# Designed miniproteins, single chains, continued (5), part 61

Each design is a single chain, and the fold is of that chain. pLDDT is the mean over its residues in the fold that is shown.

## One batch from the design tools (miniprotein)

Design m18245
Fold by ESMFold2-Fast:
Structure m18245 (fold): chain A 57 residues (1-57)
Amino acid sequence: GPSAEKEKEIEELEKEALRALLEGRKDEAVQLNRKIADLLNWPESRVEKSEEQIRAV
């Protein structure tokens, strides 16, 4: 899993992404989700699927 420092960064990005999503800023939520994906080294297929879920909200 990620280091403690990386986990904290991911937590902050997740909070920002949730806030953006709740405020209807879907494009910002997508960009924040991409940053999380980069930190977690997600495969592209997983990134695309999560992006579709964000846009569906």
Scores: mean pLDDT 80

Design m18246
Fold by ESMFold2-Fast:
Structure m18246 (fold): chain A 78 residues (1-78)
Amino acid sequence: MDLLEEAAKKAKEAAEYAEKGDIKKAMEYLTEAIKYLSQAGDTESAQKLKEAGKLLLEDIEKGAEELKKVAEELEKKL
């Protein structure tokens, strides 16, 4: 299993759920993405997703936009 590919997939799913307003599902997928990134040693991207998750709880619209941006950056690394 490619940990970076799984992380990118989970981050994308998190962003899609956040855009739909399903914050519970967004946070579940976000947590999985962070776990895969940490296991892969991509601590910078893991930290970015943690910050995006915090923003999502404070400002759903801005948090969803940041999650989408980080998910797109992860896909570009593949």
Scores: mean pLDDT 83

Design m18247
Fold by ESMFold2-Fast:
Structure m18247 (fold): chain A 75 residues (1-75)
Amino acid sequence: RVARLLGLIENALEDLKKYASEEEVAELQEGIERARELAKTDPAAAEALGNEVIARMAEVARKYKAPTIVGVAEP
């Protein structure tokens, strides 16, 4: 369900913001908010956008060696 996916992404972002720059965190947060708005009218598009945010978050986590967050990315 989209709400659970977005909640998981938000929790991962809270961990990532300890390592990442404010600019990178703001970019990821904007993606999450867009997905949340889309979930009101198009849950499938919201889920797809959520997955894009996960992929971007994994790239940022790898840059800062945040191992737990890298594990959230699709296999």
Scores: mean pLDDT 72

Design m18248
Fold by ESMFold2-Fast:
Structure m18248 (fold): chain A 68 residues (1-68)
Amino acid sequence: SKKELREKLLKKIGEIIRLIGEILDLERQLEKEKDEKKKEELKKEIEELKKRLEEKKKEMKKIDEELK
């Protein structure tokens, strides 16, 4: 039903917002970090989270298409 799809969409939006928040926090940490090894670790974490974010955005688009 459209109600169930809307609830799934809202849940995915919440997951996306949390991932964006985590990425922004890590990017702020990266800007302040002076240790090159820790910078590389932060860059890897940011890249992994960005991949998860793109996957969640694709899932959200599929749900949105079903609502149209």
Scores: mean pLDDT 85

Design m18249
Fold by ESMFold2-Fast:
Structure m18249 (fold): chain A 62 residues (1-62)
Amino acid sequence: MPDLSPLEAAIVRLLRERGPLSARELAEALGVSQATVRRALRRLEERGIVVRLPDGRYALRF
């Protein structure tokens, strides 16, 4: 996708389908490292697409 990498798009899809998920749960579902997921989540937060919840899980902002 022009505005999202394939990993970023997959994260958005999982959060939409399953609701709030931790970086660990996203990493397990996508078969990647937690460090890779956290890097993608940081970019998504900077774009205002996702938000980190007080319990450490991530959710779609919209």
Scores: mean pLDDT 81

Design m18250
Fold by ESMFold2-Fast:
Structure m18250 (fold): chain A 55 residues (1-55)
Amino acid sequence: SSMEEERRRVSREIAEKLRKIGDLIQKLIDAEKAGDEKKKEEYLKEIEKFNEEYK
C-alpha cells in the first residue's frame, strides 16, 4: 500500500505539472498563430518560471 500511495502521489504531481505546462504551451502556440509577439514573450517567461519551479 505504501508503494501504491507513492505511485499515486507521483502520478498526481506529474499530471498537475503536465496540465499547467500544456496550458501554457497551448497559449504560446495560439499567440504565435496570431502573430502576437508580446503574448509570446509573456508565455515563454511563464514556461521558464514553471520549469525553474519544478527543476
Scores: mean pLDDT 78

Design m18251
Fold by ESMFold2-Fast:
Structure m18251 (fold): chain A 63 residues (1-63)
Amino acid sequence: SMAEKLKKAEELLKEMEELEKEGLRAYLFDHDVAKVEEIKARIEELKKELEKIVGKEMAQKML
């Protein structure tokens, strides 16, 4: 159970990392503020999902 939660947490962290890269490229190269804001909103939803899986305290330590 805990191992499965950690696996899901790791997958969410990887997805957030890819979104952060996409957001940085949109900011630096495309100057697309709307896309940056959309990506930030998606990252915040993934953070909430992480908190539901591992709890707020552990999620803060993992982020």
Scores: mean pLDDT 84

Design m18252
Fold by ESMFold2-Fast:
Structure m18252 (fold): chain A 95 residues (1-95)
Amino acid sequence: APPRNRGEVRATREEGGRTVERVERFESADTGELLGRVAEALGAALAAGWDRIDLTVSHDGEELRFTTSSAEEVAEALNALLARLDPAIAAELAA
């Protein structure tokens, strides 16, 4: 069986002199499902006001890492992931 794709979304903020962190991990053989889960987690973290969101995705033996702190950076990270994970889906969404 092919290796599963993995994603990790790590959101951090400073609160009362302490670093608060939330981590969500995803695993899927389906690239679209992984992208959907990652996009939802990034959007939820932005909406919750987290200061920094670190994204790590493993695909076909390659690890992609992004650090985001704004909606623009999240959109850029998602576009970069889509282009790497499925160029055909990326082309359809851009049309």
Scores: mean pLDDT 76

Design m18253
Fold by ESMFold2-Fast:
Structure m18253 (fold): chain A 79 residues (1-79)
Amino acid sequence: MEEARELVEKMLAATDPQEVLELGKKAIEVSKEDPELVIEGFARVAQRPDLDVQIAATIGLIAAVLNLPEEERRKLAEE
């Protein structure tokens, strides 16, 4: 959790699309117990006006959602 938060904070500060993807991948692997933190992080980065950063964050968001347990994915789909 602590490591995942640090990675998400670095991702929010990153301006390079490659850095966003690398930090996001690490955060996903570390945050298997708390995937919401990474999902929110990618969603915030996806709101940036830089198209390349938006694309990187959207890819990361999809990957993070796919790593959710079935129960949590079901809750998101039912919204």
Scores: mean pLDDT 71

Design m18254
Fold by ESMFold2-Fast:
Structure m18254 (fold): chain A 69 residues (1-69)
Amino acid sequence: SKENAKKAFEHVLDVLEEEDPELAEEIRRALAEDPEKAAELLGREIAKRTGISLEAALEAARKMVEAYL
């Protein structure tokens, strides 16, 4: 659901603020200027952390970014 996707995105950003604050700031900046770039940055990080395919992670990230905006 849109609500679940938004919560997932907020959770990932909270984790990134502690572990990689530079990436968290880059994603936030991209959210305002280039949502597709925000989804790509988020998707690559999801793939790295979860081990799912990059394609699946990018699709999930796009849905999360769309739900948040």
Scores: mean pLDDT 83

Design m18255
Fold by ESMFold2-Fast:
Structure m18255 (fold): chain A 66 residues (1-66)
Amino acid sequence: SDDELYAEAMKLIEEAERAVKEGNYEEAGRLLRKADELAKQLPKEKAEEVFKRIDELEKEGVRLAI
């Protein structure tokens, strides 16, 4: 369901935030890439919430895995 995909994407973002606090920007980038891919499957409103959180972490220096 969209609610389950949204919850999973948000959990990945929380894990990415933890990785950043531990100095592991590479792992944070991998987690954000997974969240980004899930967000692409969500309705626009929920996807925008996930993308906003990803953008905030990118501003902290995280780069999405290619």
Scores: mean pLDDT 86

Design m18256
Fold by ESMFold2-Fast:
Structure m18256 (fold): chain A 91 residues (1-91)
Amino acid sequence: AVPTPEQFEYDVLLALGRIALVTGSPRAVEEFERALALNPEDAQAWLDLGKAYYRLGKYEEAIKYFEKALEIDPTNEEARQLLEEARRKLA
């Protein structure tokens, strides 16, 4: 099936965000926030947004978005682990 323009934009924004995430670039935050505007129920995208903030040293924001990922998918072990790591940074 041909993806909708919105689905294609979402997939591209996630890919760009994940590439930017590797470099710790603030661009990762922008790309994931734009992706989440199109699909706010993607737990993995919330997790990736939290990772972007974590890499920027913004641990309070990272905690907030890791908690959001766990609200959507409480079985996400990576989100749970990263939430604990971010909390340790503020201890």
Scores: mean pLDDT 84

Design m18257
Fold by ESMFold2-Fast:
Structure m18257 (fold): chain A 98 residues (1-98)
Amino acid sequence: MVTNTGSEGVVLSGPGVVKEGETLTLTCTVDGGTIKSAKWLKNGKPVTQGRLIIDKEKNTVTLKIDNVKLSDSGVYTCIVETEEGTGSASIEVTVVPA
């Protein structure tokens, strides 16, 4: 598991390496402002697969991608919007053959 800090108060946690066929779970934790909205990018483009879960009580955003493939490798960015402004954090994920 690796943890990257981006913007002040935004911490992204997840695996740096995941095996093909497993579930990728990335969690973005926000300290400070309450999350209003969030999005995930992969290599600067919107993530179109998986499930985005916003937990306003824990102030976290989680992305889950089931049955990952080698093509799911890339730089994942969590972008969060709060009442105080926009924050982001990034993590590099490598999918390896099973």
Scores: mean pLDDT 80

Design m18258
Fold by ESMFold2-Fast:
Structure m18258 (fold): chain A 82 residues (1-82)
Amino acid sequence: MEKEAEELAEEALKAIEQGDIDKAIELGRKAAYLLGKMNDSEKYRELQYAIQRALAEKGRVDKILEASKAISEGYLKGVKER
């Protein structure tokens, strides 16, 4: 789970660099879900920050709120399904 969450987070950041924001949001949601199942709130916060920073650097500030909501929903679902 930990390695899978890290790999999904890395793929999400790569998707932002490639301009595939919808894919990045979905990968971020999946990574957050696994972090929620592990109850790793610190890595979840780091994931939120990394995605928001990458979107801002790519000039996609319009997507920050959407990504943050999707990642939060993934995390909460993971916590609930523990």
Scores: mean pLDDT 86

Design m18259
Fold by ESMFold2-Fast:
Structure m18259 (fold): chain A 66 residues (1-66)
Amino acid sequence: GAMAAQADQAAREASHRFIRALKEVLREEGREDLFPEIMRALVDGTPLSPEQARLLARAEERVAAE
């Protein structure tokens, strides 16, 4: 069945929504320079700085509000 493809598509769509929201938040704050650092930290499991964590939380809230 297409269940694996549907789950993979949903995960990609969720990731795209999150990445878009994060980029928008960073642009609004004038901190688009932090995008690669935040993404690297999330991939590597590295702790975020308080500023990065706040920006990430704002992006997550934006996605949840949609």
Scores: mean pLDDT 77

Design m18260
Fold by ESMFold2-Fast:
Structure m18260 (fold): chain A 59 residues (1-59)
Amino acid sequence: SPEEALLEAGRLVEETGDPELQAEYDRVVKDYADGKITPEEAEKRFRELVERARERLAA
């Protein structure tokens, strides 16, 4: 679900301490809350953030 993806992405992005990932996460959250993107697009973008955050944390 987009809500589960949002929570997982938020946790992992915060853990990275990466300001660029945090800024992107904040934009996706805002766009989703404002109805500018669909739940499907929001879930996709949050999953992409999860993957990028995991890559950063593995380095």
Scores: mean pLDDT 86

Design m18261
Fold by ESMFold2-Fast:
Structure m18261 (fold): chain A 78 residues (1-78)
Amino acid sequence: MLEEAIEQLRNELYKLIDELESLGMKDEAQRLRDEFDRAYEELKAAWEAGDPQAGVEALNRIRELKKRAEELIEKAKS
């Protein structure tokens, strides 16, 4: 359920990061990976601490990273 949703989001984000790398945007792709890894660690820490607000904030950050990756790909193709 939650793990499946996070796995889907991770797979979608990593697919976008791979596309960015193929477009020559290696630095942007690496930053997105680093930021996702950080947000995922924050999500896990919030879950272990029983902090639903921090968990929601981390999930929103991951969704924003996906949107940013999509915007970067669109810009690179323009």
Scores: mean pLDDT 79

Design m18262
Fold by ESMFold2-Fast:
Structure m18262 (fold): chain A 60 residues (1-60)
Amino acid sequence: LEELVEEMVEKILNAPKEKIGSVYAGAVLYLIGLELDGEISEEEFREAVKRLKEAAEKAE
């Protein structure tokens, strides 16, 4: 999970400004899938989304 979240953060930080929102949304949707499948906990999901949101805000 940590490696996956780091990869997602890197993709957001390197995205063109016009695509930051779509890259963020795609990453969150992927994490929702993992949480629903039981591969990550609700706590891990919340922390991951928080990191992605902070990356998106920083990249903008």
Scores: mean pLDDT 79

Design m18263
Fold by ESMFold2-Fast:
Structure m18263 (fold): chain A 55 residues (1-55)
Amino acid sequence: ATLSIVEKVFDTEEEAKKAAEEIKKEVERQGGSVLDVKIEERDGKYVLTMMVALP
């Protein structure tokens, strides 16, 4: 199993939320798990950070 951190920056909170859901579905499809998810506003942008475990 491999631990990975995914970080992406978006212009809107809605885009970040949609990306988080899509990444979660893909990780779960591969037999992995989402361990943590965070969306933070920084300098007018939205930073999505996810910790995932893959097989």
Scores: mean pLDDT 84

Design m18264
Fold by ESMFold2-Fast:
Structure m18264 (fold): chain A 91 residues (1-91)
Amino acid sequence: AAEEAARRAAEGAARGARAAAEGARAGDAAGAAGGAIAAIGGGLAAYRAAGGGELGRAALEAGEAAARAAAAGDAEGAEEGARRAEEAARA
């Protein structure tokens, strides 16, 4: 249950990071910000569900990195964050 919740939350972080990357690439500041919020939220949820375990920490770090990259207009960096969150969800 907790591990499944953490994986689902990490998947949420990955989807948010993807949306942030798409927004940054399109020059859509609102879309990038929405994706960044979802990426951080998903990462934090994964961290809480995992009790601070590796999966949760990796998802949170990936979500925060994607959000930071998107805020800088770095779509490639946000995509890298999405990939790391996807890897955390599959672990």
Scores: mean pLDDT 85

Design m18265
Fold by ESMFold2-Fast:
Structure m18265 (fold): chain A 57 residues (1-57)
Amino acid sequence: MSEEEIERLAEEIAERLRAQGVTDPDAIASHVYRELLARGVPEEEAKRAADRIRERL
């Protein structure tokens, strides 16, 4: 999976959570990280994507 694919997936997960009423940046980032890991994204890449999502919130 490319960095662009990981970032897109992270944004989709974050958008889904925001649509469900999750507003806490830490909670969103934690869910993004866990879901990326569950989909087979390496820990380091999942952490970077989740951190970027947190910074943008």
Scores: mean pLDDT 82

Design m18266
Fold by ESMFold2-Fast:
Structure m18266 (fold): chain A 72 residues (1-72)
Amino acid sequence: SEKERRRREAEKLLEEAEKLIEKVEKGEGDLSDLQRAVDLAVQAEKLVPDDIDIQIRSAFILMRASVLRKEL
């Protein structure tokens, strides 16, 4: 279904965002990697706004990015 396709796309975006967050947590990334992760998480939320699991996962990415930005 179209909803399932959008959910799979959102999951892919969040997976990419999580990898960018992990890169920064390891000291191998910078502010531009954090901004890209934030942009991807926001895109995922817009793609499936009624999916609570995607919203929660995106919220954790945004929280982690905010904490890491303070340390840069």
Scores: mean pLDDT 87

Design m18267
Fold by ESMFold2-Fast:
Structure m18267 (fold): chain A 85 residues (1-85)
Amino acid sequence: SRREEALQAKNLGNELFKLNRYEEAAEAYGRAIELDPSFAKAYNNRGAALLKLNRLEEAANDYRLALQLDPSNEEAANNLRLALS
C-alpha cells in the first residue's frame, strides 16, 4: 500500500540520517510525504535533516507542518524553536 511505501521511505531516510547523508535523507523523507501527505513524523524528520544542512526556513516550515498534523510532537516544537534562533 502507499502507506507501507511511505513508511519504508521514512525508514530509509532514518538510515541515511544515521550515516550523516542528510541531503539523501531529506529526499527519502520527501518521498514519504509524497506517498502520505499526513505523515507527521516524515515532516519532522525532513525538518531535522534540513536543519543539519542549514536550510533553516525549510526546516521551520516542515516542523510547523508536523505540529499542525500532530500538536503533541514535543520534538518538532523544540526543533522549530532551534530553527527560528
Scores: mean pLDDT 90

Design m18268
Fold by ESMFold2-Fast:
Structure m18268 (fold): chain A 58 residues (1-58)
Amino acid sequence: NAEEAIKLAKEGRLDEALELLNKFSEEEIEKANEALQKNGASLDPAQKLIAAAEAIAK
């Protein structure tokens, strides 16, 4: 779930975290995309994945 994706991203396993995020529902993916777009330009790839996973966890 989202907590596991956050943990993988923090460990530097970005590909595994992203694959896990892609398994979520359309609504959860939409929340993740919104978080990425809102903070995308100012975040590195790890921070983007963490933000997306946290948005899904809400």
Scores: mean pLDDT 66

Design m18269
Fold by ESMFold2-Fast:
Parts: structure tokens; C-alpha cells; sequence
Structure m18269 (fold): chain A 72 residues (1-72)
């Protein structure tokens, strides 16, 4: 279903965001940029699918990931 696919993409985006933060803590800017790029890609996909599914919780969580990436 769209909801299941969106949730899976959202979980991947959240995982990559956590890995980016860990990489930044360790001073690995290159690794952090790779994870931030993937977090953005997965969050954008989750946002599109979440809107199509009408799942406001998924949409809000995807937007939160994108906002956090923008601030890093």
C-alpha cells in the first residue's frame, strides 16, 4: 500500500538523519553529507507518498526530517 511504502521511506530517512548526526559528532563531514543527501531523498519520497495516502502523521514526520536536514 502507499501508506506502507511511505512509512518505509520515512524510516529510512530518519535512519540516515541519525547517521548524519553521528558522523558530524565524529567530524566526518563527507559521511555526514552522504547521509543528509539520502535523508533528503527518502523524506521527499515519503512526503509525496504520504500526501497521496492522506496520512497526515507521515506527512508531518517527513517535513520534520526535511526541516532538520536544512538546519544542519
Amino acid sequence: SLTEEARKKLEESERHLREAKRALEQGDVELAQQHLSKATQYAAEALKLGIEAGDDELVERALKVLAQVEQL
Scores: mean pLDDT 90

Design m18270
Fold by ESMFold2-Fast:
Structure m18270 (fold): chain A 63 residues (1-63)
Amino acid sequence: DEHRRQALEHLRRAREAVRQGDVQAAQQHLERAREHLSRLPVDELQSLAPEYQAAVDALQQAQ
């Protein structure tokens, strides 16, 4: 699924941006990930919950 692939890529980029101190880029990548996640079936969305939560937690710790 293209949306699953894009969501994972943007979650990865969000966490990388947090590590580099770029909170604005991290927020933008997290927003793009959310757009792709919103287009996934519930079962696929649930399987990505740990990756999503890790990105959210990293961003919250950086703010």
Scores: mean pLDDT 83

Design m18271
Fold by ESMFold2-Fast:
Structure m18271 (fold): chain A 90 residues (1-90)
Amino acid sequence: DPLARARGAGRALALYLLENVTPESIEAMRNSDDPASQAALKLIEALLNNASLEEIQKAIRDYLKARGQPELSDEELAAFARGMREALNE
């Protein structure tokens, strides 16, 4: 099921960010001119500020695009965003 895979991937990424993002890494991303670092920062900020699922979905799309990863469908992006939010709110 592509939606279950996307939701699982979102959960996994959120847990990875929770374990690996430090104040120092956030500052480094903020000072970087790298598009991938800027997209990662925007995604982290959206999650920390309890942004809407729609805003998180957009941030995920921008993040995947900046990293050269395959584009997800709108339904897969929504599932991914839900997976991330569920992991962070547990």
Scores: mean pLDDT 81

Design m18272
Fold by ESMFold2-Fast:
Structure m18272 (fold): chain A 84 residues (1-84)
Amino acid sequence: SLEAALAALRAVMDAVINDPSFSQELKDEVAELRALVERFLPGLSPEQQRLLLQGAAATLLNLLRENNGPQALIDAAEAVLAAA
């Protein structure tokens, strides 16, 4: 469901932000992405929320890949993108 995919996206973003092994640059980028998602989400229709989720998940996946993130978080981000 859209609600489950949004919860999963938030969980992956929170895992990155709260992990001390990640660079501050990556954490700041993910925190900014999270802030944009939360800011726009309430004003959107379900179809628009799905498109926002797809864009955010794709951005998060690219950030994780570029920063050699753990495979578990990459897999989780890919699952969110596939579910959206």
Scores: mean pLDDT 88

Design m18273
Fold by ESMFold2-Fast:
Structure m18273 (fold): chain A 86 residues (1-86)
Amino acid sequence: MEFTFTLPADGVSAPVALPDGRELVAVRRGDSVTVLLLENGEVVGYVVVDARTGEVVERSPALEGKLEVTAEQRGDTTVVTVRTTL
């Protein structure tokens, strides 16, 4: 599956539902984007990427290979693309 979020420098996306009932939320603070995996409203995984380059800075080990996150700077916003097998 693939999801796209557009975030200003300090922004939070609307949640997107996964087929298993978990949710993804993207949060940007300055040059960092954190994609959160939520289960029953609790954080169960995350990936942190650079908002300009999409480089992965940090990730929860359980999401390695299951959640691909990239980001591209567009003016004062970042476009975040999440690909998942979850």
Scores: mean pLDDT 80

Design m18274
Fold by ESMFold2-Fast:
Structure m18274 (fold): chain A 56 residues (1-56)
Amino acid sequence: DELLEAARRALEGARRARTPAEARAAIHDSQKLLEVATGEAAEAAREAVRAARSAL
């Protein structure tokens, strides 16, 4: 599932975010994925948003 792989990459990117700008970019990208993702991909994208917000 291409969306699931994209969501997993977004989660990894969110966990690597070290600046507020990187965290905000990760939140934006993950929220865009949530507009179309379902199931596991949606869960991974939600986790990415949570991880990125923790970096702020």
Scores: mean pLDDT 79

Design m18275
Fold by ESMFold2-Fast:
Structure m18275 (fold): chain A 66 residues (1-66)
Amino acid sequence: EKAEEAAKKAGEAGAKGAASGDREVSRQGGLQATEYAKTAGPGEDGEFAAEYGDRAGARAAILAGA
């Protein structure tokens, strides 16, 4: 599947985890989105994957007490 779709799905799952206070789910979602961004490279899919990774990472940081 496209990295964009995979990253979006992972980021959304992480965001849901963050909303419910599940730091591990939020962290895993952010990591997966970031990993897909690295794999997709500089194309459209890579750009979307990177953006979703950043959003999920921000939520994980909030849950971690940053």
Scores: mean pLDDT 57

Design m18276
Fold by ESMFold2-Fast:
Structure m18276 (fold): chain A 99 residues (1-99)
Amino acid sequence: SAQEEAERLLAHAREALRWGNTLALTVQVERLAKLAEEGKLTKEQIEEALRFAEEAVRRLEEAVERLEADPSASEALIERWREMLERAREAAEVLREKL
């Protein structure tokens, strides 16, 4: 069910945050944003998902800044992290619009 999927994604997001796995967190908040677009999340679930998305954005902004300052970082690596940052920002925007 949509509710079981939402609770599973929220649980995975909580774990990703606890482990410091920003990439996994971003993937979970994108999936949560999609469920929010489909009207499948409660307001409380959207609020929690938005907090995760905003945290992913903050962590990814810090990571991109560090990679851009690192002369040993490849352009491909920097581009991959910038892409992930944009995905997290888009997820946060969707979640804000559904509140």
Scores: mean pLDDT 90

Design m18277
Fold by ESMFold2-Fast:
Structure m18277 (fold): chain A 62 residues (1-62)
Amino acid sequence: SDGLAATRAVSYALQGDYEKAKEELLKIKGVGEETAEKAVEEMKKAGDDLTAISQAVTEAAR
């Protein structure tokens, strides 16, 4: 499900595993490479800020 993929993307980003975070984002319906790369860039800037990471994933999934 898209919600599960989004949750996994957040979890991997918090672990610093941006490659797996991107893979999970790409499983979400309607998320392409460009959108996933932009979301990963925002997650990298967020560091360990869970709110900012969650916002980046939510925006990508729209």
Scores: mean pLDDT 84

Design m18279
Fold by ESMFold2-Fast:
Structure m18279 (fold): chain A 69 residues (1-69)
Amino acid sequence: MEVKEKVLKLLEEAITAAENGDFERAKEMIQKASELAKKAGISFRELAKDPEIREAMEKLVEKVNEKEK
C-alpha cells in the first residue's frame, strides 16, 4: 500500500529535477521508482493504473519532451 506513496514521491522529485533541467537527477529518481516497484512485485504498467501515478508519469514525459525543442 505505502509503495505507491513512495513511488509517487520519487516521480514528483523527478518532475522537479526535469523542470530545473537536471535530467540526470530525474533519470536517477525514475530508476529508483522502477527498482522499488520491481522489488514490490508490481510492474510500472500496474502502478500507472493509479490516477496520481499516471498523471505524474505523463507530466514527467511532457517536461522531458518540452526541453527537446
Scores: mean pLDDT 75

Design m18280
Fold by ESMFold2-Fast:
Structure m18280 (fold): chain A 56 residues (1-56)
Amino acid sequence: SLAEKIEAIYKEALEKAKEIGVEEAARWMREQLLKLGLSERMAEYYAREVVKAYEE
């Protein structure tokens, strides 16, 4: 389902944040969600959730 794909991308973004930093991981997540057809608003919402999980 779409929800499962979003959760998988979110989990991968959290792992990427450990290696490339939270800002780059959030940008990557936004791009992946846009490719799935999410609106910019929803993609930005989820990207901000990655930032909230890790302090910059």
Scores: mean pLDDT 80

Design m18281
Fold by ESMFold2-Fast:
Structure m18281 (fold): chain A 58 residues (1-58)
Amino acid sequence: SLEEALAFLKENGFRVPDEHRGKVAELLQWAQGSMQVILDLLRYDDSVRERFGIERVK
């Protein structure tokens, strides 16, 4: 679910602003529910983080 995906990203050092929650749902659909694929994209591609408005937790 979207809430589970958001919690998983938060536990792995990423913050999603409330206005960008829909973008995470879109990424989850494209990754066919694979949170590991999303996590790897966010870790290794700065442009993906910038385009989807997902931030590293300080």
Scores: mean pLDDT 75

Design m18282
Fold by ESMFold2-Fast:
Structure m18282 (fold): chain A 60 residues (1-60)
Amino acid sequence: MVKELIEQLKSPDEKVRLEAAEKLGEIGGPETVEPLKEVLGDPSASEEVKQAALKALSKI
């Protein structure tokens, strides 16, 4: 479910966060835009996770 993927964006595991961002880009939906933007504003998120979030936003 989308809610589970949004939770996974906040995971301490970088691989889980990356997969969640990619899946959210595939599923789409207006509810995913705000959580993905939060990742872009998170200074603790890796460049890879931020790039995946930006890519997902471009697909929505």
Scores: mean pLDDT 77

Design m18283
Fold by ESMFold2-Fast:
Structure m18283 (fold): chain A 59 residues (1-59)
Amino acid sequence: TITTRDVPLSPEEVAAARAAVDANLDYLLKEGWITPEDAARLRASVDALIARGRPVVTE
């Protein structure tokens, strides 16, 4: 039987994910595609996803 579980991200994965999000949000803000308020909400959503962990398929 295959079961899916959420597992905590490693500190390195968290740092990499935040760096990637920050780079993308900086680009979108610079291009004027999002507002600073939108960027703050997106950062909060990413933090919530990081806190939840990533799904992993286990036996």
Scores: mean pLDDT 73

